# Ledger of designs, part 3: designed miniproteins, single chains, continued (2)

Each design is a single chain, and the fold is of that chain. pLDDT is the mean over its residues in the fold that is shown.

## One batch from the design tools (miniprotein)

Design m4075
Fold by ESMFold2-Fast:
Structure m4075 (fold): chain A 81 residues (1-81)
Amino acid sequence: RERLAREAEATAEALRELGTPEAERAAELLERAAELLREGGDLEEAHRLAGEAQRLAAATLSEAQQAELAARVEARVAAAE
């Protein structure tokens, strides 16, 4: 649960750094999912929000932007561990 919340937070931060409105929206969804995971709230809702964020990112980001996002997430998760 904590690791999933941290991964969602790291992904949200990386998305915000891309600076597009779509990335910002995806980041908001992931931040909400992370809150639910940390608070012991609705796990199904958290999973749905994360899925919506991934779908939005995949639909709006180029392959290059997705690769950049993956690299940033990996670096943030490594720093957080």
Scores: mean pLDDT 71

Design m4076
Fold by ESMFold2-Fast:
Structure m4076 (fold): chain A 59 residues (1-59)
Amino acid sequence: SMEIENALLALLTARNEAQARAAVARLRDLGVSPEELRAFLEAAKVPEATIERVLALFD
């Protein structure tokens, strides 16, 4: 969906932790699971260390 695409773009362009948390919260509200978010970030070729930091924001 466009909402998920926009939230992913917001996450990938986040300049600070507050912006990253807001994007992760939006993805959670849209029903994206941690496993689905991992798959999106891997497809976007995000480094593993960054994926782990982002997924920690789901907790």
Scores: mean pLDDT 85

Design m4077
Fold by ESMFold2-Fast:
Structure m4077 (fold): chain A 76 residues (1-76)
Amino acid sequence: SAELAATEAELTRLLEEAVNRYLAGQGSDTPVATPGAAEWSPEELEAFLRALGASDETIARALALLARIRALRAAA
């Protein structure tokens, strides 16, 4: 499904941006593994982004994308 693939890609991009912003702030380019975030619970995703210092707006967007992915998977 094109919509599912696009939504998963958007969530992945948002998480990559959050991780890269965090790593730049730490003065390190050491890769942090982002295991399949689409499989995380909303609580796990929120906790991860909070730990990275992500804004409330970024967290809200990520949670909305995760909810959309879960809804699309349930509808398939």
Scores: mean pLDDT 75

Design m4078
Fold by ESMFold2-Fast:
Structure m4078 (fold): chain A 62 residues (1-62)
Amino acid sequence: GPPPAGGPASAEEYEARAAEVAARFPELPPEVQRAYEHSPAENQAALLVGGVRILEARRAAA
C-alpha cells in the first residue's frame, strides 16, 4: 500500500527501481555487469543503485 504520510523511504519503490534496472541490465556498461556478478550479495545492492543512476542519466539524455 502507499506509505503513511509520505515516509522518507519505501522498500517497494527501491525494489521497483531494482526490477527496472534488472530489465535493462544488458544496456549497462560491461564493466558494471562484471562487477555486479563478481561482487558478494552485500555489494550487489550498491551496484544496483549505481546502475539506476546510470540508467536514469541515459534516459534524461535521450
Scores: mean pLDDT 64

Design m4079
Fold by ESMFold2-Fast:
Formats: C-alpha cells, structure tokens, sequence
Structure m4079 (fold): chain A 60 residues (1-60)
C-alpha cells in the first residue's frame, strides 16, 4: 500500500491534488507510528487517495 501511494503521488501532475495526497500520506505516517499497524493504516490511506483522485478526474 505505501509503495503504491508513493508512486501515485510521484505520477500526479495536478498541484492541488498532489498537495492533498501529500497531506493524506503525512497523516497516515503519524497514524502508522502511533498504532504500530502501518499496513492497515496505509491501506485506509490508499482508499482515501483513490477517492481524492476520482474527485479530480485522475486515474490512479
């Protein structure tokens, strides 16, 4: 999940969408640290990222 998120962010050309994705990834990093469950946290973050991309008309 984290690797997929990183690739999506790097491929996102829309500045506003990319900035939102960076915020989502940042929050997920903090949550993963606090919960000790990075896989679960990043899977949920990936779902949110896909919804953000859909709203901007960008294919993941």
Amino acid sequence: AKEEIDKIIESTKDEEARNLLLIVRGIARVDAENTGKPEEVYEEALKLIKKVLERYGIKP
Scores: mean pLDDT 80

Design m4080
Fold by ESMFold2-Fast:
Structure m4080 (fold): chain A 55 residues (1-55)
Amino acid sequence: MEELLRRAVERMQKLVAEGKTLAQAAMDVYRWLLEEGVDPETAARVVEEAARILA
């Protein structure tokens, strides 16, 4: 598994554990990836795959 995907999964899990819905966690992780310099297409794919792993 790519390191970026692993970190996205870990971050989404933490946000859900803090009381956010999976959709809210996905949006927060997407914004974080954009802030880290990940392009929008790659960020969207990483978030989608992370959500599939956690679903």
Scores: mean pLDDT 82

Design m4081
Fold by ESMFold2-Fast:
Structure m4081 (fold): chain A 75 residues (1-75)
Amino acid sequence: SEAEELRKKADEAYKNGDKETAARYYLQSGDLYEKEGKFEEAANSYEKAAQAAIDDPELVREAARKYMESLRKAK
């Protein structure tokens, strides 16, 4: 799926030390998993986005908010 492709891009960016790009791809992957109703996968992607965005407070805040929302929907 497109969400899985973005997750792979995020993992590659993170491995290469491009944490900002990784955080953005993890957020996009999470958003697509949310649209697919895959809230557990979305939550995991948002959690990784927050971890990757440690030097960007706005991105951490957005990722944390979406993580909490996905956990609520994951039952």
Scores: mean pLDDT 84

Design m4082
Fold by ESMFold2-Fast:
Structure m4082 (fold): chain A 74 residues (1-74)
Amino acid sequence: MEALRQRAEELEAQAAAAEKQMTEANKELSDLYRNREKVSKETILNKQLDASDLAVQYQRLRRQAEATRAALEA
C-alpha cells in the first residue's frame, strides 16, 4: 500500500511539473504570435507541436495519477 501511495504522489508531482511546462510553452507560443511578422510560420508550427506534446504528456500523467489514487482507495 505504501508503494502505491508513493507512486500516486510521484505521478501527481510529475503531472504538476508537466502542467507548468505546458503553461510556459503556451506563453512562448503567445509571444511568437505577437511577433508573427518577424518569425517564420514553421517556427510557430513547431512551437504549437511542442505545446501539444506537453499537453498530451500532462493528460497522460494526470490520468495515471487519478487511476493510481483510485486503486489506493479501493
Scores: mean pLDDT 82

Design m4083
Fold by ESMFold2-Fast:
Structure m4083 (fold): chain A 66 residues (1-66)
Amino acid sequence: MKIAEIVKEMIERLLKNGIDPEEAAKRVKKFAESLGAKVEVKIDGNKITVTVEKDGKRYTIEIEFP
């Protein structure tokens, strides 16, 4: 599975389980960094934007929540 897909699934699961967006961001960053990726997470209103860099590739994932 691609790292972007893993990160997206993890955030969606955490948010679905009622985890605070800030805590979800922290856990996702730690997880992706454990896989050797660089991660930037931004929360703006009801939107989480995650930028993941790994092996010279950059992925941007945007997730909206209620």
Scores: mean pLDDT 78

Design m4084
Fold by ESMFold2-Fast:
Structure m4084 (fold): chain A 60 residues (1-60)
Amino acid sequence: MTVEQVRAMLEKAAKDLSKKYSKEEVIKRVEQAAQTLVDAGWITPEEGKEIVEEIKKKLE
């Protein structure tokens, strides 16, 4: 899986979660999902951090 595919999946998850949860809760869940993907070896820790920061900016 490419980093772009992971980014798209996490952005979609954030949009879906934002319909039910607060911004803080959405960010927390996205951070947890990104960490799981890092632990699985699908993305690097640096890529995970970048994706989370981009999602935070879009939610602000």
Scores: mean pLDDT 81

Design m4085
Fold by ESMFold2-Fast:
Structure m4085 (fold): chain A 79 residues (1-79)
Amino acid sequence: MRETLAEELRRIQKEADELSKNAEKLGDKEVATEARQVSFTARVALEKLPTADPATVERVIANLRSKVEELKKKIEELK
């Protein structure tokens, strides 16, 4: 389970980093900043994963996934 959670967090971090770069290229500093915050939160969750409660990490992952989808929609709406 923890290995699966770590993989999900790494995927979220990479996706958020890509969204941040795309938002910067499109000139949206707000979306870029939000994407960087998602990436940072995923990295912190990865660091705490060995000592964290799995249910708590699952909630964090669900929240981060929701934010990633919201940021994707914002980037699509920038045109």
Scores: mean pLDDT 81

Design m4086
Fold by ESMFold2-Fast:
Structure m4086 (fold): chain A 67 residues (1-67)
Amino acid sequence: SKEEKIKYLRDLAIEQLKKATDPEAIREIGRSLAEELKKYGDPRADEVLRAIDEGASKEELIELLKS
């Protein structure tokens, strides 16, 4: 289902962000997965993309994805 796909992508994004240690990798992982979330209509996707553009920390991105 759409809801299952969104949950899978959010969980995947959180897992990948937790493993990333450098700021460039965090931005690339976050952006790529947020764009996929947007394709499936996740209302949080635009907020995550904006946070990345504004230089949000890994921890801030993870909290947005958990919301």
Scores: mean pLDDT 81

Design m4087
Fold by ESMFold2-Fast:
Structure m4087 (fold): chain A 58 residues (1-58)
Amino acid sequence: KIEEEMKKFVDEAGKRAREAIREAASLPDKQRGELLRKVANELAKEIYKKTKELIEKS
């Protein structure tokens, strides 16, 4: 089911986001903000693409 696949994806994405936030915290203030925004945008795009693919292929 799409729901199960999405749940697994979100769980893995959550771990990735947590690590990225920790790495960003070690960076200078300006680069930290840019990295966090980049990661947030990338995760949002990946979630959107994953959902769209699952719907289109179902």
Scores: mean pLDDT 75

Design m4088
Fold by ESMFold2-Fast:
Structure m4088 (fold): chain A 82 residues (1-82)
Amino acid sequence: NELEKELEELKERLQKGVERLAAEGKITEEQAQKIGRGALAGLERVRNENDEEALEKLKRLADAVEAGDVEEAVKLAEELEK
């Protein structure tokens, strides 16, 4: 469905963005792990609970990662992690 497509696109954007930041030496392994955990938690909340706030935070997380704002990305990921 449309929501699953959006979540898959967000997941791909996040994975690609984190890989790019790691290749550029702009993110630590610890930061990458935190972003990954937060993204996974957020995706799970949207899929299982229709959590609109989690969806908005996931979009902001993807934007922060793509912008190279690692500090904001980690903060958003921590907010998404239960």
Scores: mean pLDDT 85

Design m4089
Fold by ESMFold2-Fast:
Structure m4089 (fold): chain A 58 residues (1-58)
Amino acid sequence: MKSLLEITQELVQKALERGLSSDELGLEINEAIEKRAKELGISVAELLKMDAKEALAK
């Protein structure tokens, strides 16, 4: 299962390859975060807290 950080990094990489603007990249990241939170049955805020905790623990 991919972490939010991995999903975000993949979106950034693909956006750079596609020549997307920062605004377009931001929209794709927001959509991916919301989709992930919904799949896990949690809020976006809760998902961000989980990823931040994992990043700080390592």
Scores: mean pLDDT 73

Design m4090
Fold by ESMFold2-Fast:
Structure m4090 (fold): chain A 82 residues (1-82)
Amino acid sequence: DLLKKGIDYLNKGDFEKAVKYFEEAIKENPSAEAYTALGVAYLALGDYDKAIESFRKALELDPENRYARQILIAAERRKAEA
């Protein structure tokens, strides 16, 4: 499971490998969970633009995802204040 491998790398602090596995997971089966995880990895890398885009994709797939909505707002605030 590519999503699980990405999460394992995210938990180890290897954010670049996490991004790689989340991108591969999305290519095989796009999901709100995979896009949300990709956004979290980009936030950890300080790439706010890619994080925002990833969270927006998660909300396109699951508009009722409260976590993705809240973390998108946080990412947009970080970008505006940075």
Scores: mean pLDDT 86

Design m4091
Fold by ESMFold2-Fast:
Structure m4091 (fold): chain A 103 residues (1-103)
Amino acid sequence: LEEKVKALEEYIKQHPDDADAYTKLGELYLELGDYEKAVEYFRKAIELDPNNAHAYELLGRAYLKLGKYDEAIEAFEKAIQLDPNNVTARELLEEARKLKEKK
């Protein structure tokens, strides 16, 4: 997993405008449990490709892991606006709202 992070970081140096590469790097950090770095890379992916529904879904997941429920809700809502057929984002939105109500 860490070897994949290094390979992708090297790739990004050659392709700094590849939004998909930043999304993949964020996913790897999410798997490693580094949720703050995952958020940084998903935000970079969205900056390069603001219509990437999948990147918003993953951003929401990272915020959910950080306990940032308001940010997670906003990210999932955006993912659903861009892709209304994303069942996963809708399910995660309901989870985030329920966790926010727990507070």
Scores: mean pLDDT 84

Design m4092
Fold by ESMFold2-Fast:
Structure m4092 (fold): chain A 88 residues (1-88)
Amino acid sequence: SPLEEGEKNYEKGKKAFKEGNYEEAIEYYGKAIEAFARAGSPKIVDALVNLGKAYKKQGNLEMAKAAYEAALALDPNNEEAKEGLEEL
């Protein structure tokens, strides 16, 4: 299902991020976001926050900001997205 595909790619993204493979993490988080969007899953917010964190680790502050703002557009009270924007 799109939900299971999203969760699988999200876990792969988190593993890549933990290992310092930020480019690979961005790719997997992007796949997770697409799958969660097809599933209509609120887990898309967590994937967008982690995408922002991965872009920040690469020094791509513009893409990090865009990802955090997208997360806040879906969940205005998301503390991690707010903190991420304040730390840019």
Scores: mean pLDDT 92

Design m4093
Fold by ESMFold2-Fast:
Structure m4093 (fold): chain A 62 residues (1-62)
Amino acid sequence: HMEDTKKASEILLELQKKLKYNPDITVEEAVEEAKRRMDEAGLTDEQREFVVHAAKRLAEKK
């Protein structure tokens, strides 16, 4: 869990950085980016669900 949590947090940090440069990014675009990052990182299904949920919240917070 700790190693997966670190990967998830790194994906979220990269996503936050991307949102900083692209403030017009939509919820759907944020979710797509998160899914791509998760696939590359080899996250579990539970971690994927967590990252998607967090990505939606980050995009909507704008």
Scores: mean pLDDT 70

Design m4094
Fold by ESMFold2-Fast:
Structure m4094 (fold): chain A 57 residues (1-57)
Amino acid sequence: SAREEAVEKAIKVLKETGDGGTALQIIRDYLESQGLPAEEQKRLLAEMIKEVLEAVK
């Protein structure tokens, strides 16, 4: 899915470069593309960040 692709890209950026800002921007760009309300975007952002951080441990 597009969500899984966004998480995978963010994980790859963090593992290859250590650039958390770029990884965060990948997730934000995905969420903006979905046209979700701000409160839902905030919740999903937190969930997706957690997924990325758990995967890079």
Scores: mean pLDDT 82

Design m4095
Fold by ESMFold2-Fast:
Structure m4095 (fold): chain A 76 residues (1-76)
Amino acid sequence: MSKEELFLRTEASMYIMAAIVYLRIGEKTGSIEDYEKAIEYARKAIEIAEKAGDEVLKKAAEEVLKRAEEGLEKLK
């Protein structure tokens, strides 16, 4: 693994963690803003995971995105 790939994977993991945190806050509080932040961070994680070629991280980010979008739709 190159240093570039390692940095991209680390960055993707950080965005996934941020997305999960905001998703959990949104689920607990019903906050539209927190769901929107979860969606934004999950999308960033998908883009970075694709650049890293990490299918596992990409799938993890896609699952967070799907859950955040479903949660937000129930509040609209």
Scores: mean pLDDT 85

Design m4096
Fold by ESMFold2-Fast:
Structure m4096 (fold): chain A 77 residues (1-77)
Amino acid sequence: MKEKAIEALNKAIEAIKNGDVESALQYLDEAIKYLKELGGKEAREAIFYVYQAKSALLSGDREKAIEYLKKAIEILK
């Protein structure tokens, strides 16, 4: 589950960079599902940052969304 969560987060970052907000949101939802299945402190912290990224993305702040997603990936590695 951890590897799948990281993969989904990386795919979300690439979608954001390509301007594909719809695909990015789908990948963020997949990442949240995998992180909930993983459980634990790191997973909960990563989920927090994924929700912050989703909020930033919906408000049009793509740079901030990517920053939060990189933070989530770093916690999981």
Scores: mean pLDDT 87

Design m4097
Fold by ESMFold2-Fast:
Structure m4097 (fold): chain A 73 residues (1-73)
Amino acid sequence: DDLKKAAEAGDARAYIQLGLEALSRGDVETAIEYFKKAADLGSAEAYRLLAEVARFLGDEETAQKWEKKADEL
Protein backbone atom coordinates (compact mmCIF):
# COMPACT_ATOMS: atom_id res chain seq x y z
CA ASP A 1 0.00 0.00 0.00
CA ASP A 2 1.63 3.23 -1.21
CA LEU A 3 -0.05 5.31 1.51
CA LYS A 4 1.36 3.08 4.26
CA LYS A 5 4.86 3.34 2.76
CA ALA A 6 4.62 7.14 2.57
CA ALA A 7 3.32 7.32 6.16
CA GLU A 8 6.19 5.10 7.39
CA ALA A 9 8.58 7.51 5.63
CA GLY A 10 7.14 10.39 7.72
CA ASP A 11 4.56 11.85 5.32
CA ALA A 12 1.85 13.37 7.55
CA ARG A 13 -0.50 13.73 4.55
CA ALA A 14 -0.37 9.95 4.02
CA TYR A 15 -1.53 9.42 7.62
CA ILE A 16 -4.35 11.94 7.02
CA GLN A 17 -5.45 10.01 3.91
CA LEU A 18 -5.41 6.73 5.88
CA GLY A 19 -7.52 8.38 8.59
CA LEU A 20 -10.04 9.75 6.09
CA GLU A 21 -10.27 6.28 4.51
CA ALA A 22 -10.99 4.82 7.96
CA LEU A 23 -13.75 7.41 8.51
CA SER A 24 -15.30 6.45 5.14
CA ARG A 25 -15.62 2.88 6.54
CA GLY A 26 -17.11 4.17 9.83
CA ASP A 27 -13.93 3.26 11.75
CA VAL A 28 -13.65 6.38 13.92
CA GLU A 29 -11.16 4.82 16.37
CA THR A 30 -8.66 3.95 13.60
CA ALA A 31 -9.15 7.41 12.03
CA ILE A 32 -8.26 9.10 15.35
CA GLU A 33 -5.09 6.95 15.60
CA TYR A 34 -3.94 7.98 12.10
CA PHE A 35 -4.79 11.67 12.67
CA LYS A 36 -2.79 11.58 15.93
CA LYS A 37 0.23 10.19 14.05
CA ALA A 38 -0.06 12.97 11.46
CA ALA A 39 -0.45 15.57 14.23
CA ASP A 40 2.67 14.19 15.97
CA LEU A 41 4.51 14.90 12.70
CA GLY A 42 3.44 18.56 13.00
CA SER A 43 0.38 18.62 10.75
CA ALA A 44 -1.97 21.48 11.69
CA GLU A 45 -4.57 19.92 9.36
CA ALA A 46 -4.48 16.70 11.43
CA TYR A 47 -5.06 18.64 14.67
CA ARG A 48 -8.07 20.34 13.05
CA LEU A 49 -9.42 16.97 11.89
CA LEU A 50 -9.01 15.62 15.45
CA ALA A 51 -10.98 18.65 16.72
CA GLU A 52 -13.78 18.00 14.19
CA VAL A 53 -13.99 14.32 15.19
CA ALA A 54 -14.07 15.27 18.89
CA ARG A 55 -16.95 17.74 18.25
CA PHE A 56 -18.83 15.10 16.25
CA LEU A 57 -18.53 12.81 19.31
CA GLY A 58 -19.78 15.63 21.61
CA ASP A 59 -16.40 16.31 23.28
CA GLU A 60 -16.00 20.10 23.00
CA GLU A 61 -13.18 20.21 25.61
CA THR A 62 -11.00 17.83 23.57
CA ALA A 63 -11.91 19.70 20.36
CA GLN A 64 -10.73 23.03 21.87
CA LYS A 65 -7.47 21.37 22.99
CA TRP A 66 -6.73 20.15 19.45
CA GLU A 67 -7.65 23.52 17.85
CA LYS A 68 -5.29 25.34 20.23
CA LYS A 69 -2.50 22.91 19.26
CA ALA A 70 -3.12 23.60 15.55
CA ASP A 71 -2.99 27.38 16.13
CA GLU A 72 0.37 27.05 17.96
CA LEU A 73 2.11 25.38 14.98
Scores: mean pLDDT 84

Design m4098
Fold by ESMFold2-Fast:
Structure m4098 (fold): chain A 79 residues (1-79)
Amino acid sequence: SLLEKLAAAARAWAAEHPVPEDADEEERRAAERALAAALKEAVPEARELLDLLLAADDAYRAGDLAAARAYLEKARALL
C-alpha cells in the first residue's frame, strides 16, 4: 500500500538521519521538513498526499481549522 511504502522510506531515512534526544523544537521541525522532502522524492506517487498533509499542518498551525480540515478530507480520499 502507499502507506507501507511511505513507512518503509521514512524508516530508511530516519536510520541515516538520527535526531538527537536533546534536539529542540526548531531542530525537530527542520528534521520533519527534511523528511517530508525526502519522502516526496523517494515515493513520487505519494507527492499529492504529502503536499495535502503538509498544507493541512500549515493551516492548522496558522489557526485556519476549516482549511486544515478540507486538506485532510482530500488526503483521506487518496487512501
Scores: mean pLDDT 82

Design m4099
Fold by ESMFold2-Fast:
Structure m4099 (fold): chain A 83 residues (1-83)
Amino acid sequence: SASELAAETLERAADIIEEAAPDDFEQQVLASFLRMAASLLRRYPLDREEIVRILELLAKAAEEAGAPEEAIQLLRDTAERLR
């Protein structure tokens, strides 16, 4: 499902951020938000269009926080696949 794919992608992005920036508390807080978003999507599935918007919003937040490009691209790639 779109929600499950998005949740898995958010958790993978969070893993990448936590591993790459363990001493950056701003990025660690962001990773926690991504994990929370994944949990919420599993509990309350949204329409594909809303999931795409959330992934794009979180990708921008990750970019602004200086997160690894791999994590940002993963979020954007999944949003593109769900379009």
Scores: mean pLDDT 87

Design m4100
Fold by ESMFold2-Fast:
Formats: sequence, C-alpha cells, structure tokens
Structure m4100 (fold): chain A 56 residues (1-56)
Amino acid sequence: AAPRLEAEVIAPDGSRARFTLPADATPEQVRAAIEAAAKALGYPLDQVEVRLTREE
C-alpha cells in the first residue's frame, strides 16, 4: 500500500476535521486541504491546530 498522510485540523472550540492525503502530496496541496478544512469549521488557518501523522 502507498504511504499516507493523516491530517487532523482542530478548531479553538474543539471541533475537528480529519482527512487523508497521499504521502507525496505537495506542500501547496497539503496547505490548501488544511485551509479548506479550517474554513469548513468556520476558522481561519491561523486559529486552528494542525496535526500531521505519516501512515506507512
């Protein structure tokens, strides 16, 4: 199986969004996905905590 990148975006109110990205995703793709998740939670990127975990 291809390596994967698990992403978790945590808002200040405790709301969370989790998604998976290919391990080969570009920094721009990773940033865009995180920004979209933060926006979906109702917060700008600067106000959320981001956790990235490499799955192998």
Scores: mean pLDDT 78

Design m4101
Fold by ESMFold2-Fast:
Structure m4101 (fold): chain A 67 residues (1-67)
Amino acid sequence: MEPLELSVADVARALGVSQATASRLLRAWEAEGLAEYDPATRRYVVAPAHRRAFLERLLAERERNEA
């Protein structure tokens, strides 16, 4: 299965939040080992092994913003 590659703008759009909020969330998830920032592409890469955990975090944040 292919890794997920996401920009800050992609996450901001998906969650309905500002790019500043999306950037903070992505940095936190990178610190937890769920995603890795690739400076060559300027995107966050989520390995297949971490994809489910990463998507659970996205869904939780989306639910908070829709509530």
Scores: mean pLDDT 78

Design m4103
Fold by ESMFold2-Fast:
Structure m4103 (fold): chain A 59 residues (1-59)
Amino acid sequence: SAADVLAQLPVDRLRAGLATLEAQLAAAEKAGASAERIAALQQQVDDVRAALERQGVAV
């Protein structure tokens, strides 16, 4: 899965990626982006959170 691949990355890299994706999701929601775009960003956020949890990081 995407989360399995992401779990190979350093925690600091995953945290930085999560912050960027959460900012992009918030901006997309504010801009009235398509449901498909919102769902894709939410999935990416969920994948990064799952990867952090696999490394023992609470999110």
Scores: mean pLDDT 83

Design m4104
Fold by ESMFold2-Fast:
Structure m4104 (fold): chain A 60 residues (1-60)
Amino acid sequence: MGKIARVIKDNPFDNEKSLVLKKGEIVEILEEVDEEAVLVKSLKTGKEGLVPKSLLEEIK
């Protein structure tokens, strides 16, 4: 399993590259794409998408 992170703010953006996330959801970080965006997998839905890195808090 990759790094695990908690969503600390809602991500309401619904587009072809982004993943809609709610505060408190847990995601797996698959890849750091750049300084602003990471590719994650929702552990709730299994869907993958890009989200702002600033919305995530890494869990040890």
Scores: mean pLDDT 74

Design m4106
Fold by ESMFold2-Fast:
Structure m4106 (fold): chain A 112 residues (1-112)
Amino acid sequence: TTTITLDASKPIDMAAVRQAVQQGIANGNTTIEIRLINLDGKGLVDVDGALVQLAPEMKAGGVTKIILRIDESTFDIFLSLGGTLEELNKMLQSLKDQLESLGFEVEIVVVK
């Protein structure tokens, strides 16, 4: 499994993310873990766009599964900024549904 960290509060560096994806593929990984940090009420639009753009390369490289990972600290920070469990679940479910529509198996993991 290859882990790629995406900062939801910043513009996505597509060149760096693509390089990390290609490195995971080169290592024979069929699962990519996306670790999400700095979540805010603006949602996951840039993260969604980045993963959709990379989907053809991931599929061509043999990637079948994507893990969406949130650490407890990221979750606690999101709540401290006035975010709700409903908003977080809605954002994660939307991203999961979109990636599944592209043919990936998707798992959401909250690390305690």
Scores: mean pLDDT 81

Design m4107
Fold by ESMFold2-Fast:
Structure m4107 (fold): chain A 105 residues (1-105)
Amino acid sequence: MQELVDEAVKLFNDAEKAYRGELTKEEIEESIKRAKELLDKVNITPEQKARIDAEIDKLKNIREYLLSGAVWLLALAVDPDNQEAVYGIARAALKIAEEKLKELE
């Protein structure tokens, strides 16, 4: 669990840096790759994934993705074994990185 927690925290920190324009295109692409790898490693039910995906899909901009990720970070700080929080952070970070990458294309 600690390895998934550490990766989720790093992904969110990288997403915040991307939002601030502090990452290169190549660093954003690597962050996207790592987020997708983390999403594949979390052990949650298809129903839990569908609920979190539906929540993220309702959001409209990078600020809302940042807020969603921050809420999941708080949940993870309260319960470090919360794999739904790891999934939610990774989904939010992925959306932020993808939106920032579009700005650089």
Scores: mean pLDDT 85

Design m4108
Fold by ESMFold2-Fast:
Structure m4108 (fold): chain A 102 residues (1-102)
Amino acid sequence: GPAEAARRALAQALRDMAEIYEKNAEVAKQSGDTEKAEAYRKLANALRELAQAVESGDFDRARKLVDEVAKAIEEYTGDPSVAKAFRKALEAALDRVEALAA
């Protein structure tokens, strides 16, 4: 139904983002920037865990994982305002998907 389609679409978008950050991690590693490579991998892993929670409909776990994603974004950007904006966007996306399940 629409709720399952919306969960799958959001989970796929999160997995696509994770793949981009994993590729960024490999580029950083090849350039010798080990700290940046680790930050990108941490973000990619958090996004994949969030995607799995969203796809399974575990919204309680998904909301906790949004905190991990926001922290990982702050670690690689050094900017808490960017992390806050991403948190709001992810929470809004979860709210919309969860509402379709009612």
Scores: mean pLDDT 87

Design m4109
Fold by ESMFold2-Fast:
Structure m4109 (fold): chain A 88 residues (1-88)
Amino acid sequence: SSLELVYEKEMAEMEEIYKKALEAIKKGDKETAIKYLQELKNPANEELIDKAIEALKKGDYETAKKLLEEAYKAHVEAMEKSYQEALA
């Protein structure tokens, strides 16, 4: 399989977990949201995910959503960089 197809699949799977985390936050389901955030944790987004989990524990859903968006962006940038390096 091409690197592009692998990248697209991994990106889609990652985006689906971020969507599930956001849905859990919208429903006020802290336990489910924290579970998905822990699954998304990697070196590129670790600090942002940890801050989002703390915000959820405090009931600050607006800060949690903002941090989730920042974590998603950092995750996408890291995946894009890895994909570009693999093409070189």
Scores: mean pLDDT 86

Design m4110
Fold by ESMFold2-Fast:
Structure m4110 (fold): chain A 78 residues (1-78)
Amino acid sequence: MLEEAEEAARKAEEALKAGDAEEALKYAEEAARALEALGRTAEAIRLRYATEATVALEVEGDRARAEEILAQGRALLA
């Protein structure tokens, strides 16, 4: 269970390094779902929003969008 979440998160990081937004978001979603299955909902939310923000910033070059995504994630966890 946890190993599956960690493996998916690792693949998401590798996709981000490669500039592959589609694969990064796909693997981050798989990791987040595995974390939710373990009752780690806050970590799943953080992972989803962090990955979307990183894609916006590093792949799309949209800092304002990245900041907006991070603010939404923080609000949800407050």
Scores: mean pLDDT 79

Design m4111
Fold by ESMFold2-Fast:
Formats: sequence, structure tokens, C-alpha cells
Structure m4111 (fold): chain A 60 residues (1-60)
Amino acid sequence: MKEKIKELVKKAQELLDEIVQVYRDIRAGKIDPEEGRRRIAELQKKLNEIYKEIDKLVKE
């Protein structure tokens, strides 16, 4: 259980780094703001799934 939680936490950190990078790219004009926000929404969805899985493992 703890091993799986550590893997999920690392994956969550990677997704957070990607979200931050997308925000930076939007601010720098490197990507279209609508495209960037769509990417952020998908990354946040994945992040929520990871938090849901962690919560499941902690409650079991």
C-alpha cells in the first residue's frame, strides 16, 4: 500500500509541474490560451483521479 501511494504522489508532482509549465507557456504567448486551459483541465482531471486513488488506499 505505502509503495503504491509513493508512486501516485510522484505522478501527482509530475502533473503539477506540467500544469505550472502550461501556465508559463500561456503567459509567455508560446501556446494559445484556450489550448493551454484545455491542457490544464485534462491534467487537473488526471490529478483528481490520482488523489481519488490515494484517498481510496488510505481509507482501505
Scores: mean pLDDT 81

